# Designs tried in a protein design run: designed miniproteins, single chains, continued (4). Part 8

Each design is a single chain, and the fold is of that chain. pLDDT is the mean over its residues in the fold that is shown.

## One batch from the design tools (miniprotein)

Design m12264
Fold by ESMFold2-Fast:
Structure m12264 (fold): chain A 57 residues (1-57)
Amino acid sequence: KVKELEEKLKSPSGTVQDQAIEELAKLGGPEAEKVLKKYADEDNGIGYRAKEYLEKH
């Protein structure tokens, strides 16, 4: 399931990307956190969204 959400993060749709990040944050756990941290390190749209979710969660 985490892998399916990571696939969604590759979508060109910002809405789909936001949904995937939110679902990863809600799932929690070390695997989901690892994916979020990986993308939070990017200085792009995905990175901004992942970083904000990590700061709150």
Scores: mean pLDDT 72

Design m12265
Fold by ESMFold2-Fast:
Structure m12265 (fold): chain A 63 residues (1-63)
Amino acid sequence: ADAAALAAAEARGQAAMDEIVKDVEELLATNDLETAIKKLAEKYGMSLESAENVVQTYLEAKK
């Protein structure tokens, strides 16, 4: 419940999400869905499940 810490975390999260979204767009433009998920997971050190959720969220948002 620290408003300053929350604002700082949101700013960092927004910048990180913008970078991830750009990478997802580029990966999906040049790779199939499964390959894009694997490359995203490797680049950001996240699980395949987390990478799949990020890619799926992006695909839903761009509709």
Scores: mean pLDDT 73

Design m12266
Fold by ESMFold2-Fast:
Structure m12266 (fold): chain A 61 residues (1-61)
Amino acid sequence: SDEEDRRTLERAEAALERLKAEPDPVVRANLIHEIEEVLKRVTNPELRERLEALLEEARAL
């Protein structure tokens, strides 16, 4: 649903923002893993493309 997709995207965006401020490598790995796990569950192609972009940005930090 659009509501579930919006919440999913907001959660992934929040994880990326937390990652930008997080110095602990273990916590950073857990935040990246959270985005990866979300992406595995999503079937909406537009949402998947946006989540893949967020994951690439997260991995580049």
Scores: mean pLDDT 83

Design m12267
Fold by ESMFold2-Fast:
Structure m12267 (fold): chain A 61 residues (1-61)
Amino acid sequence: SMLEYLRALARHEVEEAVRTGSVSREELLAKLRAYFESQGLSPEEIEELLAEADRLYDELS
């Protein structure tokens, strides 16, 4: 599904950001929010995916 694809994409982006140090947590979450909004996700879906990304960033940092 689109939601499962976007969840996987968010996970990949978090892993890359932490691995490379290329973007801060704040920058990453802002970029993901803008992208999810552009894909037409509901506010509830966006907040769920961003909460998952934020938690993963903490776990990997």
Scores: mean pLDDT 86

Design m12268
Fold by ESMFold2-Fast:
Structure m12268 (fold): chain A 60 residues (1-60)
Amino acid sequence: SVRETMRRIAEAMESLGLPDEYLVLATLGLAELPAEVREAIERRTGLSGEEIDAAIRAAM
């Protein structure tokens, strides 16, 4: 589910010490996730960039 995927993304960001502001701004449509942040989430979670982008878009 989108909710479960978003929770995994948020938990990965917290574990990596990344600011939650990146995710908040992305879900509000105010900014894109920086490429480095997106890649770090991919490596930590095993989610593809497309899955991350789709979850953020669906959470908007």
Scores: mean pLDDT 81

Design m12269
Fold by ESMFold2-Fast:
Structure m12269 (fold): chain A 78 residues (1-78)
Amino acid sequence: GGLLGVPPDDAFLAQLFALIDRDGDGTISAAELRAFLRSLGLDPSDAEVQALIARYDTDGDGTLDRAEFRALMRELLS
């Protein structure tokens, strides 16, 4: 898909998840999310990334599973 005007779908989000999940754990850590955000030209602190994760992290584990990541990315890319 294009960079603009395309809503995120499951295939696109699965590819992003795999790209960000460099360790292959099936979850995205604060460090992995921070690295991704930095690739977008942002430079968030660990605290800012953890605050972002906390919006979607039901368990308070400080990581995003596939469903939580999908929710975050749909909001971020809207």
Scores: mean pLDDT 71

Design m12270
Fold by ESMFold2-Fast:
Order: sequence, then C-alpha cells, then structure tokens
Structure m12270 (fold): chain A 58 residues (1-58)
Amino acid sequence: GKGEKALEYLGKKSGLSPELVKELIKDALKVGSKEDVIDGLVLAGFSRELAELAVESV
C-alpha cells in the first residue's frame, strides 16, 4: 500500500531497508507521540504527507 511505498522511499534515501525503517519508527513511537515522530521526519527533510504515511503504516 501507500505506507509500504513510503517506507521504501525513506529506506532508499537513508540507505536502510524498509523493514529497518519500520522497526526504527516503531521504537521511536515507544518513547514519543506519533506527532513527535512525524515532526522528526519532517525536520530530516521528508514531506509531512510521506512522514504520516510511513508512521501510520507501522
């Protein structure tokens, strides 16, 4: 789905597998809110739409 494609895009840009990106987002969500994780991805240079799709997919 769109979330899986968002994880693939984040992985390609970061040099990580989409599975590893998913696990990193899951770990971040254990210590912060969804909005905190989305804001972190936006600060890293990703669009808010892409960040939301990736976070919602985990």
Scores: mean pLDDT 84

Design m12271
Fold by ESMFold2-Fast:
Structure m12271 (fold): chain A 89 residues (1-89)
Amino acid sequence: SAAEKVAALRDIAYELMEKLGGLAVERNDPRLVEHARRLGQRLAEADWSDPEAVRQALKEFLDELRKEYKDDPEVQALIDEARARIDAV
C-alpha cells in the first residue's frame, strides 16, 4: 500500500540522517552535518501522501551527495545502501 511504502521510505530516510550525522560528528565535518540537516528539511517539506514524490526527493538528495563526496568511500557506501533500500520499496 502507499502507506506501507511511505513508512518504509521514512525509516530509510531517518536511518540515513542518523548515519550521516554520526559520521559528520566523528569526522568533525560541518559540511556533512549541513547535508544531514538539508535531508531533514526535505523530509519536513515532503508530500507524505505521495510515496513516489518522497522516493524522488530522496534519490535527488543521494545524487547531490554522491557528486560532492565522489572520492569518499564511507559516504558512497551509505549512499549505495540507502539507494538499494529505496529501490526495494
Scores: mean pLDDT 83

Design m12273
Fold by ESMFold2-Fast:
Structure m12273 (fold): chain A 68 residues (1-68)
Amino acid sequence: ELEEEIEKLEKEIKELEERIKELEEKLKKEKDPKKRLEIDIEIGLLGIEIGVLNVELRNLKKKKEELE
């Protein structure tokens, strides 16, 4: 169960990191200031989500180590 939860979170974090990479690439090509701001905000929000998931992942890994 814990291993499955850890794998799921790691996959979610990886998918969000890939999404940020796509948005960063899109931002480099975007010339409209308003659209650039929208992309920057989206990147920031995804970064916060990754931060939260990394805290959860750390807690689950710590719990797994305590059980082994």
Scores: mean pLDDT 84

Design m12274
Fold by ESMFold2-Fast:
Structure m12274 (fold): chain A 65 residues (1-65)
Amino acid sequence: MEHVEKAEEAFKAGDYETARKHAEEAIKAGYVFEGLSILFKVALAQGDTAEALAILEEASRLAAE
């Protein structure tokens, strides 16, 4: 999936804004857990533990449905 690949590439480059945008597009395309995984890595890399926790809660909610 191109959006997942582009998000991983942007993450490796330190372009967290682009990584988040492509991860969100991956989620819209149905690659929900792949996109959430990238968003989680971005949040951890930026030191945003609150954002990382919110992403885990969203993944848990989707799995419960």
Scores: mean pLDDT 80

Design m12275
Fold by ESMFold2-Fast:
Parts: structure tokens; sequence; C-alpha cells
Structure m12275 (fold): chain A 65 residues (1-65)
């Protein structure tokens, strides 16, 4: 489960790195760092995984706009 969460975080980082606007990239990086702190507070590993999946989906929508 932690490996799956780590892969989702890695995919999010890769997606952020693809953003050409340096200000927008930095903004998304700050969002990811805040999300990492939030996910560490979740004690249920299934809930952590679901949160990570939802965050990546949300981030994809933001980057694709």
Amino acid sequence: MKEEIDKLIEEAEKLIDSVKDPELREFYKSMLEEFKKQIESITDPEEQLEAAKRFLEYLKKLVEE
C-alpha cells in the first residue's frame, strides 16, 4: 500500500514538472507538499490511498486546463 501511494505521489511530481509556467509549477509543488502533510495524518492506509488517488485526479484536471 505505501508503494502504491509513493507511485501516485511520483506521478503527481512528474505531472507538476511538465508544467512550463514556473509560477504555476511552484504553486502546484506547494499544493503537493501540503497534501503530503495531510496524508501523513491519516491513520487508515486504505483512506490514505484513496486520498492520494483523488488528489492526483484533481491535479490532472488543473494541469489539463
Scores: mean pLDDT 79

Design m12276
Fold by ESMFold2-Fast:
Structure m12276 (fold): chain A 75 residues (1-75)
Amino acid sequence: MDMSEQLAANTKSLARSVVSPETAARIEAILDELLKQGNTQALMAVSTVFNRGIAEGKSEEEILAAVEAVYAKLG
């Protein structure tokens, strides 16, 4: 519960620091919706895909597309 909220907060903070405000707002909206649903599996999957994309140096567009695909499948 608190761990999922902390994971979402950390992912939102990273997004605000490394991607455009528009992309960060979209990532935040997805994470907030998943938290509201209590969908911990989808939240972890979205956070993992986002963090991996940043670590691998993927483009913002590729990262957002991957996050949206996971959210569409699991959210």
Scores: mean pLDDT 83

Design m12277
Fold by ESMFold2-Fast:
Structure m12277 (fold): chain A 75 residues (1-75)
Amino acid sequence: AQPLSPEEAEQALRDIKELAEKAVKSEGSTAANYITAARLIAVGLEVEGNTEAAQQALDYINEAVKKIEEREKKK
């Protein structure tokens, strides 16, 4: 594996966090699309060997998914 540079990994984490935050503020297919985009970047980090960054990314995504699910349950 060729891991991303620390700078590239940090940029990917920022992008994932932004996508996760946008997903929480969105509904339906738009929220799903943001979560999917964030997950694809996180999988890329894991495959490239940036395991610690990938774990942080998954934590952001999981928190966003929980917030979306709780909002949907209150409809």
Scores: mean pLDDT 80

Design m12278
Fold by ESMFold2-Fast:
Structure m12278 (fold): chain A 67 residues (1-67)
Amino acid sequence: MKKYTVGVLVPAEKAEEVKKAIEEAGGKVTGTSKLGDKVAIQAETENPEKVKEAALKAGALAVSVAE
C-alpha cells in the first residue's frame, strides 16, 4: 500500500492527546514543531483516513494528507 504523510495542527494543550490518538490509529509520529500556541505534528501512515479521524476526535484543528 502507499505510505502517506499526515500533517496535523493542534492546540499546544492537546498535543500529547492528539499524538497518542495518531499512534493508536496506526500512524508513526516522525516530528513535532511548536508554533506559538499550537503544535504541528508530522506522521506517516498507510491508513490516512483512520489517522485523520482519530486526530480530529482528539482535538486537532486541521489535518492534511500527502504522499
Scores: mean pLDDT 81

Design m12279
Fold by ESMFold2-Fast:
Structure m12279 (fold): chain A 66 residues (1-66)
Amino acid sequence: VEKLLEEIKKIKDKELAEAAIKAVEAAAKTGNEEFTERVAKAALAAESVEEAKEILKEVEKYLKSL
């Protein structure tokens, strides 16, 4: 997960990087490392700020359901 976070921090679009980091941090709160890694990979693959924000919303919705 740490290496994926470093790659996300290198994203030139700061808003995209911030949304992606928040999604990974939210996923980490579940305590499920496999889920967190999947979210990190999805966030890194996001091509727009909108897509990264949708990933964050889905993760936050899942957290609230726990």
Scores: mean pLDDT 78

Design m12280
Fold by ESMFold2-Fast:
Structure m12280 (fold): chain A 94 residues (1-94)
Amino acid sequence: SHMSKEELDAEVEGTLLLMEVSLAKKFAQQGREDEAAEILERVMERAKKLYEEGKLTPEQLKDLLSAFEEVRDIATGKAREVAEKGIEELKKLL
């Protein structure tokens, strides 16, 4: 059905965003703060747009929040600042 396709598309988009946050976490762990920050900023903007368009669920947004919190807890400098900003911005959508 059409709804099943939309649900699958949302699940794929949510999974891809989580994979990008995982990559940002890896870069942060390696001290690659600028690269981690760029990924987190891109994910935040994409998640906000997808949620506004109804293509991301509140549950998926909460999963992203948890992933951003994991990055915040291990990151320093610019990556930590962007992770904290992302958490604030995503929480405003819920």
Scores: mean pLDDT 85

Design m12281
Fold by ESMFold2-Fast:
Structure m12281 (fold): chain A 62 residues (1-62)
Amino acid sequence: DEDLKEAFKGLAEALKNGEIELAKKGVEGLRTLGYEEVAEKIEEAIKKGNLEEAAKIALEAA
């Protein structure tokens, strides 16, 4: 799905740029689309300050 791939890439870019509030909105978007497991993993990495790891998770899901 091209739209989903683009959403995951956008989330990864926000994470790479340290745009935490934008990244959090992206994570909530993933939850509403039913991607709860990946959303939780990304949020956990953000909470730990591991933005690099969070971006990798998002890119792997794209």
Scores: mean pLDDT 81

Design m12282
Fold by ESMFold2-Fast:
Structure m12282 (fold): chain A 75 residues (1-75)
Amino acid sequence: SHMRQRVKDSLKQAIEYAKQGNIEEAIEIAKDAYKLAKEGGDEKTAKYAEKALEYLKQGDIEKAIEYLRKAIEES
């Protein structure tokens, strides 16, 4: 679906920004992906995106990327 593809693309972009150390942009993109997944009823994707956001805010980039990848897998 169009919305599912948009969520997946956003999550992939968030991983790229996180890897580059651009944490503020990674947070904004992951937050948008979380909102879209929640609105679309993708509960597992939303849950993993929410955990990734928590880790990004804490500076745990390895865990953040792990949960962003899990969110993609469920989307």
Scores: mean pLDDT 86

Design m12283
Fold by ESMFold2-Fast:
Structure m12283 (fold): chain A 68 residues (1-68)
Amino acid sequence: PKVTVEDLKLLLKLAKQSGNQEIVDLLEEIIEKVEKGEDIRDELEKLLKLAEAAGDTGLADAIKVLLS
C-alpha cells in the first residue's frame, strides 16, 4: 500500500495530542525514511504495538489501515 508523508504527518499530529513521546519520535523517524524512499514496514508494525500498548485505539486503527 502507498503510504504518503501527508498520512504520516496527520498521525504525528494525533500522537502529539496524546503526549506519547516514544510514538512521536518513531513517527518522525518513519517520515524521514519515507522521504528517503526507505521501507518502513517494520517501523509501522512497531508503531502499531506502541499505540496498542498505550491504549490509543484511534491511532492503532489508523496504522492498521496503512498496513493493509
Scores: mean pLDDT 80

Design m12284
Fold by ESMFold2-Fast:
Structure m12284 (fold): chain A 60 residues (1-60)
Amino acid sequence: SAEEQRARLRADIEATREKIEELRKKAEELGDSEEGKRLERDIERLERSIRELEAQIAAL
């Protein structure tokens, strides 16, 4: 059902937000290192994923 799909998408968004928070803390610890910069790019990719999931919910 649309309700079940919406609930699943919201759960995926929440899980992705938690992962972003964890990666942000790790990036802060790594500072202006190459690994820290890679994590910042990973965070940007995850933020784009959240926008796509939100768009899917809006289309339901």
Scores: mean pLDDT 87

Design m12285
Fold by ESMFold2-Fast:
Structure m12285 (fold): chain A 79 residues (1-79)
Amino acid sequence: MESVSKAYQEALEEAARNAATWSPAEIAELVEKTLREAPDVASAEARAERVGDSIRVTVTITLKDGTRLRDTVDIPIPA
């Protein structure tokens, strides 16, 4: 749990730093890749889309114990 939470937070922070310059697809790929590197994660899928002035990221994470987690977050794009 701690490692997946850390990976997710780190991915979202990196995504926020790049929200003005990266495409939604690049943001989704970053989040997905970072989550898959967590040792307790069996699989992770991320989708991102631009919604107004934000990038909306939806993630689905399956842990090695079979627990499934889902979250949606809006990352503001700097003006």
Scores: mean pLDDT 80

Design m12286
Fold by ESMFold2-Fast:
Structure m12286 (fold): chain A 88 residues (1-88)
Amino acid sequence: MLSPTQQRIIDAAIELFRKKGYENTSTREIAEAAGVSVGTLYRHFPSKHALFEAALTRAIDEYLANATPEDAEIREIAEAVKKVTSKL
C-alpha cells in the first residue's frame, strides 16, 4: 500500500520521465521535486528501476481510471510508459 510520501515520489518521477525521459532523469532530481531527501527516496525505492516500475503502474492506473478532465495529459504519460514497457 502506497504512503503519501511514496505517491509524491512517484508523481515527481512520472513528471520528470515525461519531460526528460527515463535515462536522463536522476533519482536526486526526483527526490528534490518530491520534496524529500535522497535517503528517504532510497528507503522506499532501492533503485531507479524499482521507482520506474512503481511510476509505470501509477501512470497506467491513472490512464485507465478516465476520471480526470485532463485526459490528454494522462494519455501522454500512459503512451510514454507503454512505449518504454514495449522495449523491455
Scores: mean pLDDT 73

Design m12287
Fold by ESMFold2-Fast:
Structure m12287 (fold): chain A 73 residues (1-73)
Amino acid sequence: MEALRKEAERHLAEAREALAAGDLVAAAAHLRRAVEAVLRAVESLPESPERRELIEQLREGIAWLEAKRAALE
């Protein structure tokens, strides 16, 4: 879990750097990678209603980011 959390933090840092540079497409791509890393970390946790709800929210977030990235192109 910690390794996936570190990976998510790294992608978030890269997304912030891309935003500072004005590269919205790169920022969206890095943010998507960060959310995917968090999803993988959450999927490794024991089954619970809270885990299921969080997984659903994260998947919706990934879909939203993909739609926004497509609109930027």
Scores: mean pLDDT 75

Design m12288
Fold by ESMFold2-Fast:
Structure m12288 (fold): chain A 95 residues (1-95)
Amino acid sequence: ADELFEEAVAELRKAEKLLNEGYKTGDIEKFKQAIEEAERAIELARQVLDEYKKLPPSRENAVRYAAAGVLIAAADFLRIQAENLIKKYEEEKKK
């Protein structure tokens, strides 16, 4: 569970780097790659949530569950931002 959570965090960080590279270069492909990494982070974090649901109730386990939920929300927000940026860049190319 904790190793899988660390992987989800790493994928989210990779998505953030790709989003920033897209901003710097104007490369739409970087935004598309950011979406892919964000979706991977969501999938891993969902697996973490399913594993944490099976743990006995405790304050520590509640914090772990909440952290995985926040990670999903953060990754989904990044995905939405990247999708909006792709649409904006495509509209600017429209004659």
Scores: mean pLDDT 81

Design m12289
Fold by ESMFold2-Fast:
Formats: structure tokens, sequence, C-alpha cells
Structure m12289 (fold): chain A 100 residues (1-100)
């Protein structure tokens, strides 16, 4: 299991979408959580989970997990984007830890 910690920083109040993407074998599951909102993604080629978070001004942490049945995950990517085109940009710092 891979644990992903996503730290989002904004200089002004913003709604952001945090997206966690994993590429791996069929049955790879991605879960993302921020501020009590949880999303789970599963797909044959690429698994994606997206959660919205309010970052007003300061720092919010989103947590993700990536699980794969019996095979190693090939890639894990995290991104942040404004929820609306008019919203200010946010910075993202990603920490990836393999558990077990």
Amino acid sequence: MTKVTMTITAEAPAWVVVELTATGPKGTVVEAEAQGNRSVGEHDDVAVASVAAYVGPGTVTAEGTVTSAGSKVESVEASVRPALPSDPPAALEVEVEEVD
C-alpha cells in the first residue's frame, strides 16, 4: 500500500481540486480524502480520485492511498488546480510513503 500526503498552500481563499492518479495493473484502487470529503477511483488502466478542498489562506492536508492486488504500482501522480478558472492558484507538496 502506498500512502500519499498532499499539502496544499494558498495565499488567498480558494476552492481547489486535488487529484491523485495511479497507473498500475487492473484492480489498482486510489482513494483521496480532504476535510472529511472522500473519493475512490478504480479503472483498468489508470485510477483517479479527486476531492475538493477549501484553502483559505494557509495550508490544508489531503491524504491518499494507492492499493494494488499482488503487483507494484507503476506510477503515482498528484496535482492541484483551482476549482473555478477565476480562483487563485495553489501550491502542492507531495510526500509518498510505501507502507508494509
Scores: mean pLDDT 76

Design m12290
Fold by ESMFold2-Fast:
Structure m12290 (fold): chain A 73 residues (1-73)
Amino acid sequence: PEELLQRAREALEKAKKAIESGNIDEAVKYLQEVFRLADELRAQGHIDEATRLRKEALELGEKVNKLNIEKQK
């Protein structure tokens, strides 16, 4: 359980750094990893942690969408 949580947090931090750098492809890659790990955590009964990770990933995903719009102009 702790290993999955640590991996999810690591992926979330990498997604955030990619967003800060404007690297949309890397941000999407790491956000997909967070969703995958959150699903694994939920399957193992870590519902609250999985829900929190999904919420954070969704918020970062909204920032990615905004960056894509800004990149167009």
Scores: mean pLDDT 80

Design m12291
Fold by ESMFold2-Fast:
Structure m12291 (fold): chain A 89 residues (1-89)
Amino acid sequence: LSPEELAELLRGAAEVNRRELEEMGLAELAERVRELLERAAEAAEEGRIEEAARLLAEAVELAAVALGVDPEEARRLAEALAERLVELS
């Protein structure tokens, strides 16, 4: 993935997650997740892939726990996605 493609994918994920969380009545959390994913996209565009991966992991863990996923499982999922992001860069 190019930095531009990765940033676009992260912004798309930010919008989808915001919509889903808002639909569940979690508007404040939706905004926090969106902010983290937008910052991840900015880091990716600037070639800071490790920072982008860390921010993505934070966003995923926060969203997953809020959706009722076990904290340990949420952390594992977040770490796996961050690792994949670094591998694709």
Scores: mean pLDDT 78

Design m12292
Fold by ESMFold2-Fast:
Structure m12292 (fold): chain A 76 residues (1-76)
Amino acid sequence: NPEEIVAELEKLAEEKSSEVSAKLVEALQSDDPRVREGAIKILEKLRKEKLGNFSAALLYLKESDDPELRAAYERL
């Protein structure tokens, strides 16, 4: 369920969990575009609010062959 995955990521981000970066990478690898979009929005929010550690997720976006994921990296 895409909604449940995105809700779990949002909760981990709010709790400043060390797991959030790894879970964001898992979401960005999802076959469901709703999950990928949710993960990108959470990354944008975390960057804007200067919250948490998400270096692994940023590296995944940078090294992605997906033009949408690369565009997200350029915006961060």
Scores: mean pLDDT 75

Design m12293
Fold by ESMFold2-Fast:
Structure m12293 (fold): chain A 64 residues (1-64)
Amino acid sequence: SKLDELIKQKKLRELIDEQIELLRKDPTNLGAWFTLQYILSTYSDYFSPEELQRLRQEGLDARR
């Protein structure tokens, strides 16, 4: 997919930070939420368990 191609070209952390900032600006942004969840589920091996839990929590907190 085009998303998988973009992930391969950019650093995963940069994409994650972008989605979290989009959610902070608009908590109803489903595109940003699903993109964040896709990255964190598909590329979980790139993160420590603690980092993964923190990033998931940041996404949830950004939607409040």
Scores: mean pLDDT 79

Design m12294
Fold by ESMFold2-Fast:
Structure m12294 (fold): chain A 108 residues (1-108)
Amino acid sequence: TKDEIFERLKKLFEKYVKNEELKKKILEAIDEVKEAIDNGAPLTEFLAAQNKVIDLVAEAVKKELNATEEEVEEIAKLLRKVFIKIRSNSPEAPKALEELEKLLEKVK
């Protein structure tokens, strides 16, 4: 379900982000994306929530995982793919999340 995918996404960042304040901000921003999707928000509102998650995650992986600019761009690309697939109710959403999980495992 969509709820299961969001819970997996939140657990993924709980695993990789050590800074408690940044972790909290990322998890709250992910919940904002979920609310935008659940409420059928306009594309502009959804994209704003998505960009907030991407910016916070980029900060976290650069600071804590020493991610390169190329790795940050790939993580951002996969995050966009996950959120867009969930928003479009695509059966490919779990596969997109699995790709993100595998990338984060390599970056550490």
Scores: mean pLDDT 87

Design m12295
Fold by ESMFold2-Fast:
Structure m12295 (fold): chain A 60 residues (1-60)
Amino acid sequence: KKATVKEDYNPVVEEGLSLKKGEEVEILEEIDEETVLVKSLKTGKEGYVPKEYLEDIEEV
């Protein structure tokens, strides 16, 4: 699944991934209702982000 970052995300935890608004990510796994594991298409880095920071979730 592909998604777009809705607003800048700066994690307070070491496993979190920093993302900027408008970046595209691949959703690798939905951990729970609030948290997803994503891969940044810009940097190739993986990390956890709150699902609320993502929009336009599409299967590709």
Scores: mean pLDDT 75

Design m12296
Fold by ESMFold2-Fast:
Structure m12296 (fold): chain A 67 residues (1-67)
Amino acid sequence: DPLLERLAEFVEKVTGRRYDLSDPADVEALAKEAHVHREELLALGLPEEVLTRGLALLAQRGQSTRP
């Protein structure tokens, strides 16, 4: 998913670590880091729409909480 890949790339620039979008634990960590570093991500030039939609998609993929 291009939105998730782009969000992950920007969060990786802020945190200095790599996230596996196929791993629910890394998806959860990526979502939390994106929330914590929201202002830094936007300051780096990540579009607000991409951040907002990417976080929604990460919540759907972090599936430990879905029946």
Scores: mean pLDDT 76

Design m12297
Fold by ESMFold2-Fast:
Structure m12297 (fold): chain A 69 residues (1-69)
Amino acid sequence: APLTPEQVEQAVYEVAKAMALDGEKFSDEEIEKFAERMVRVAANNHGIEFSEEDIQRAAEAAKKAVEDA
């Protein structure tokens, strides 16, 4: 099945939340860089190109995940 930007955004949210709940602390810059890296790895592994808007949505999801933890 094709990987969607929404699935990557959700995966970024879940991983970021799990890390924060495990006691890791992130600045906004650190969590944004983490999210961007996850999106780029997913794009390369699945042969899909994500837009800058998709990357930004994933970064916002990761920041929200840390706040929700």
Scores: mean pLDDT 80

Design m12298
Fold by ESMFold2-Fast:
Structure m12298 (fold): chain A 73 residues (1-73)
Amino acid sequence: KEELLAKAREHAERLKEYLVEVVGMSEEQAEKVEELMIKAAEAYLAGNEEEAQKLNDEALAISLPAVQKALAE
């Protein structure tokens, strides 16, 4: 459990760096995405798949507009 959560945190941190440095997302928005991804992993490990999906959807809703803006440039 802790090993999987540690991997999820590492992945979320790397995604945050990508979103800020490559996509140009604000640090505040990227931190929200990171937090939501970690919470989703915690919910999934607790057996709450519905909550995990909801949190992943929220993270995607924040990240998609920034990615679309980067692609439009």
Scores: mean pLDDT 78

Design m12299
Fold by ESMFold2-Fast:
Structure m12299 (fold): chain A 89 residues (1-89)
Amino acid sequence: AYQKGLHYYGQKDYEKAIEAFTKALEKEPSAEGYFNLGRAYEKLKDYKSAAEAYEKAVELAGEATPNMKKRIAEAYKKAGDLEKAKEWE
């Protein structure tokens, strides 16, 4: 459970949320955990780290939903990585 990360995210302490999610994922990797990590990075406008976390979420889930593909493409586009964005469209 990513309880500390979700607690910090709810308090809008996104730096502490990232630290807590990263620590939890080092012990127990999960698609949901990487998705939450990506969301926290988006709140800090760290779109490259957000896109990379979302790619890890898709990797662990085994399949990319259309909504996840669009989210990854948008994050890479905002990060200025147009080649990676195109791969996910």
Scores: mean pLDDT 86

Design m12300
Fold by ESMFold2-Fast:
Structure m12300 (fold): chain A 107 residues (1-107)
Amino acid sequence: MDKVIEDIIEMGNILAKEAGIPPVSKASSVKDPVAGVEISIESQALSAMVEALHKRGVGSGLTADELLARVEEVLKELEKEGILPEATERILATLRRLLEGGGVALS
């Protein structure tokens, strides 16, 4: 596993611990043998991010731009803790893709 994937797992575990949810793990990916492992890790880290934001008092009803801004703030905090910028960018890219295609209407 490369350093970026390791940092995504580390980031997800920090956020999961803050939120009180189960840790991020590549072993939970069973959908696609290769590409799906990285997508599942990113999705688990994003899920932990949303739960951590809820724990911080950031609730449902956010606009896409507000959600992105709050996620970017948390990712910048994690970069100060030693998480690679490439790992944070992959989480942002995953969130942007989900917001564009996942049933959130961006006008």
Scores: mean pLDDT 69

Design m12301
Fold by ESMFold2-Fast:
Structure m12301 (fold): chain A 56 residues (1-56)
Amino acid sequence: MEASEEALKVLREAIERGEPASRATGLALRVVGDAIQKKLEEEKKEREKRKKEELE
């Protein structure tokens, strides 16, 4: 998963910088949240396409 890969990257970089684990986890969770939002937007576009097909 792209989200997991990017979250791990952010988490690793924060830990290597000496950030506390809680802060590193928070940064990784933000990356995951962004990926979930993108997936939800794609699902919404799929719904819109299906409605257009029914109307056409």
Scores: mean pLDDT 73

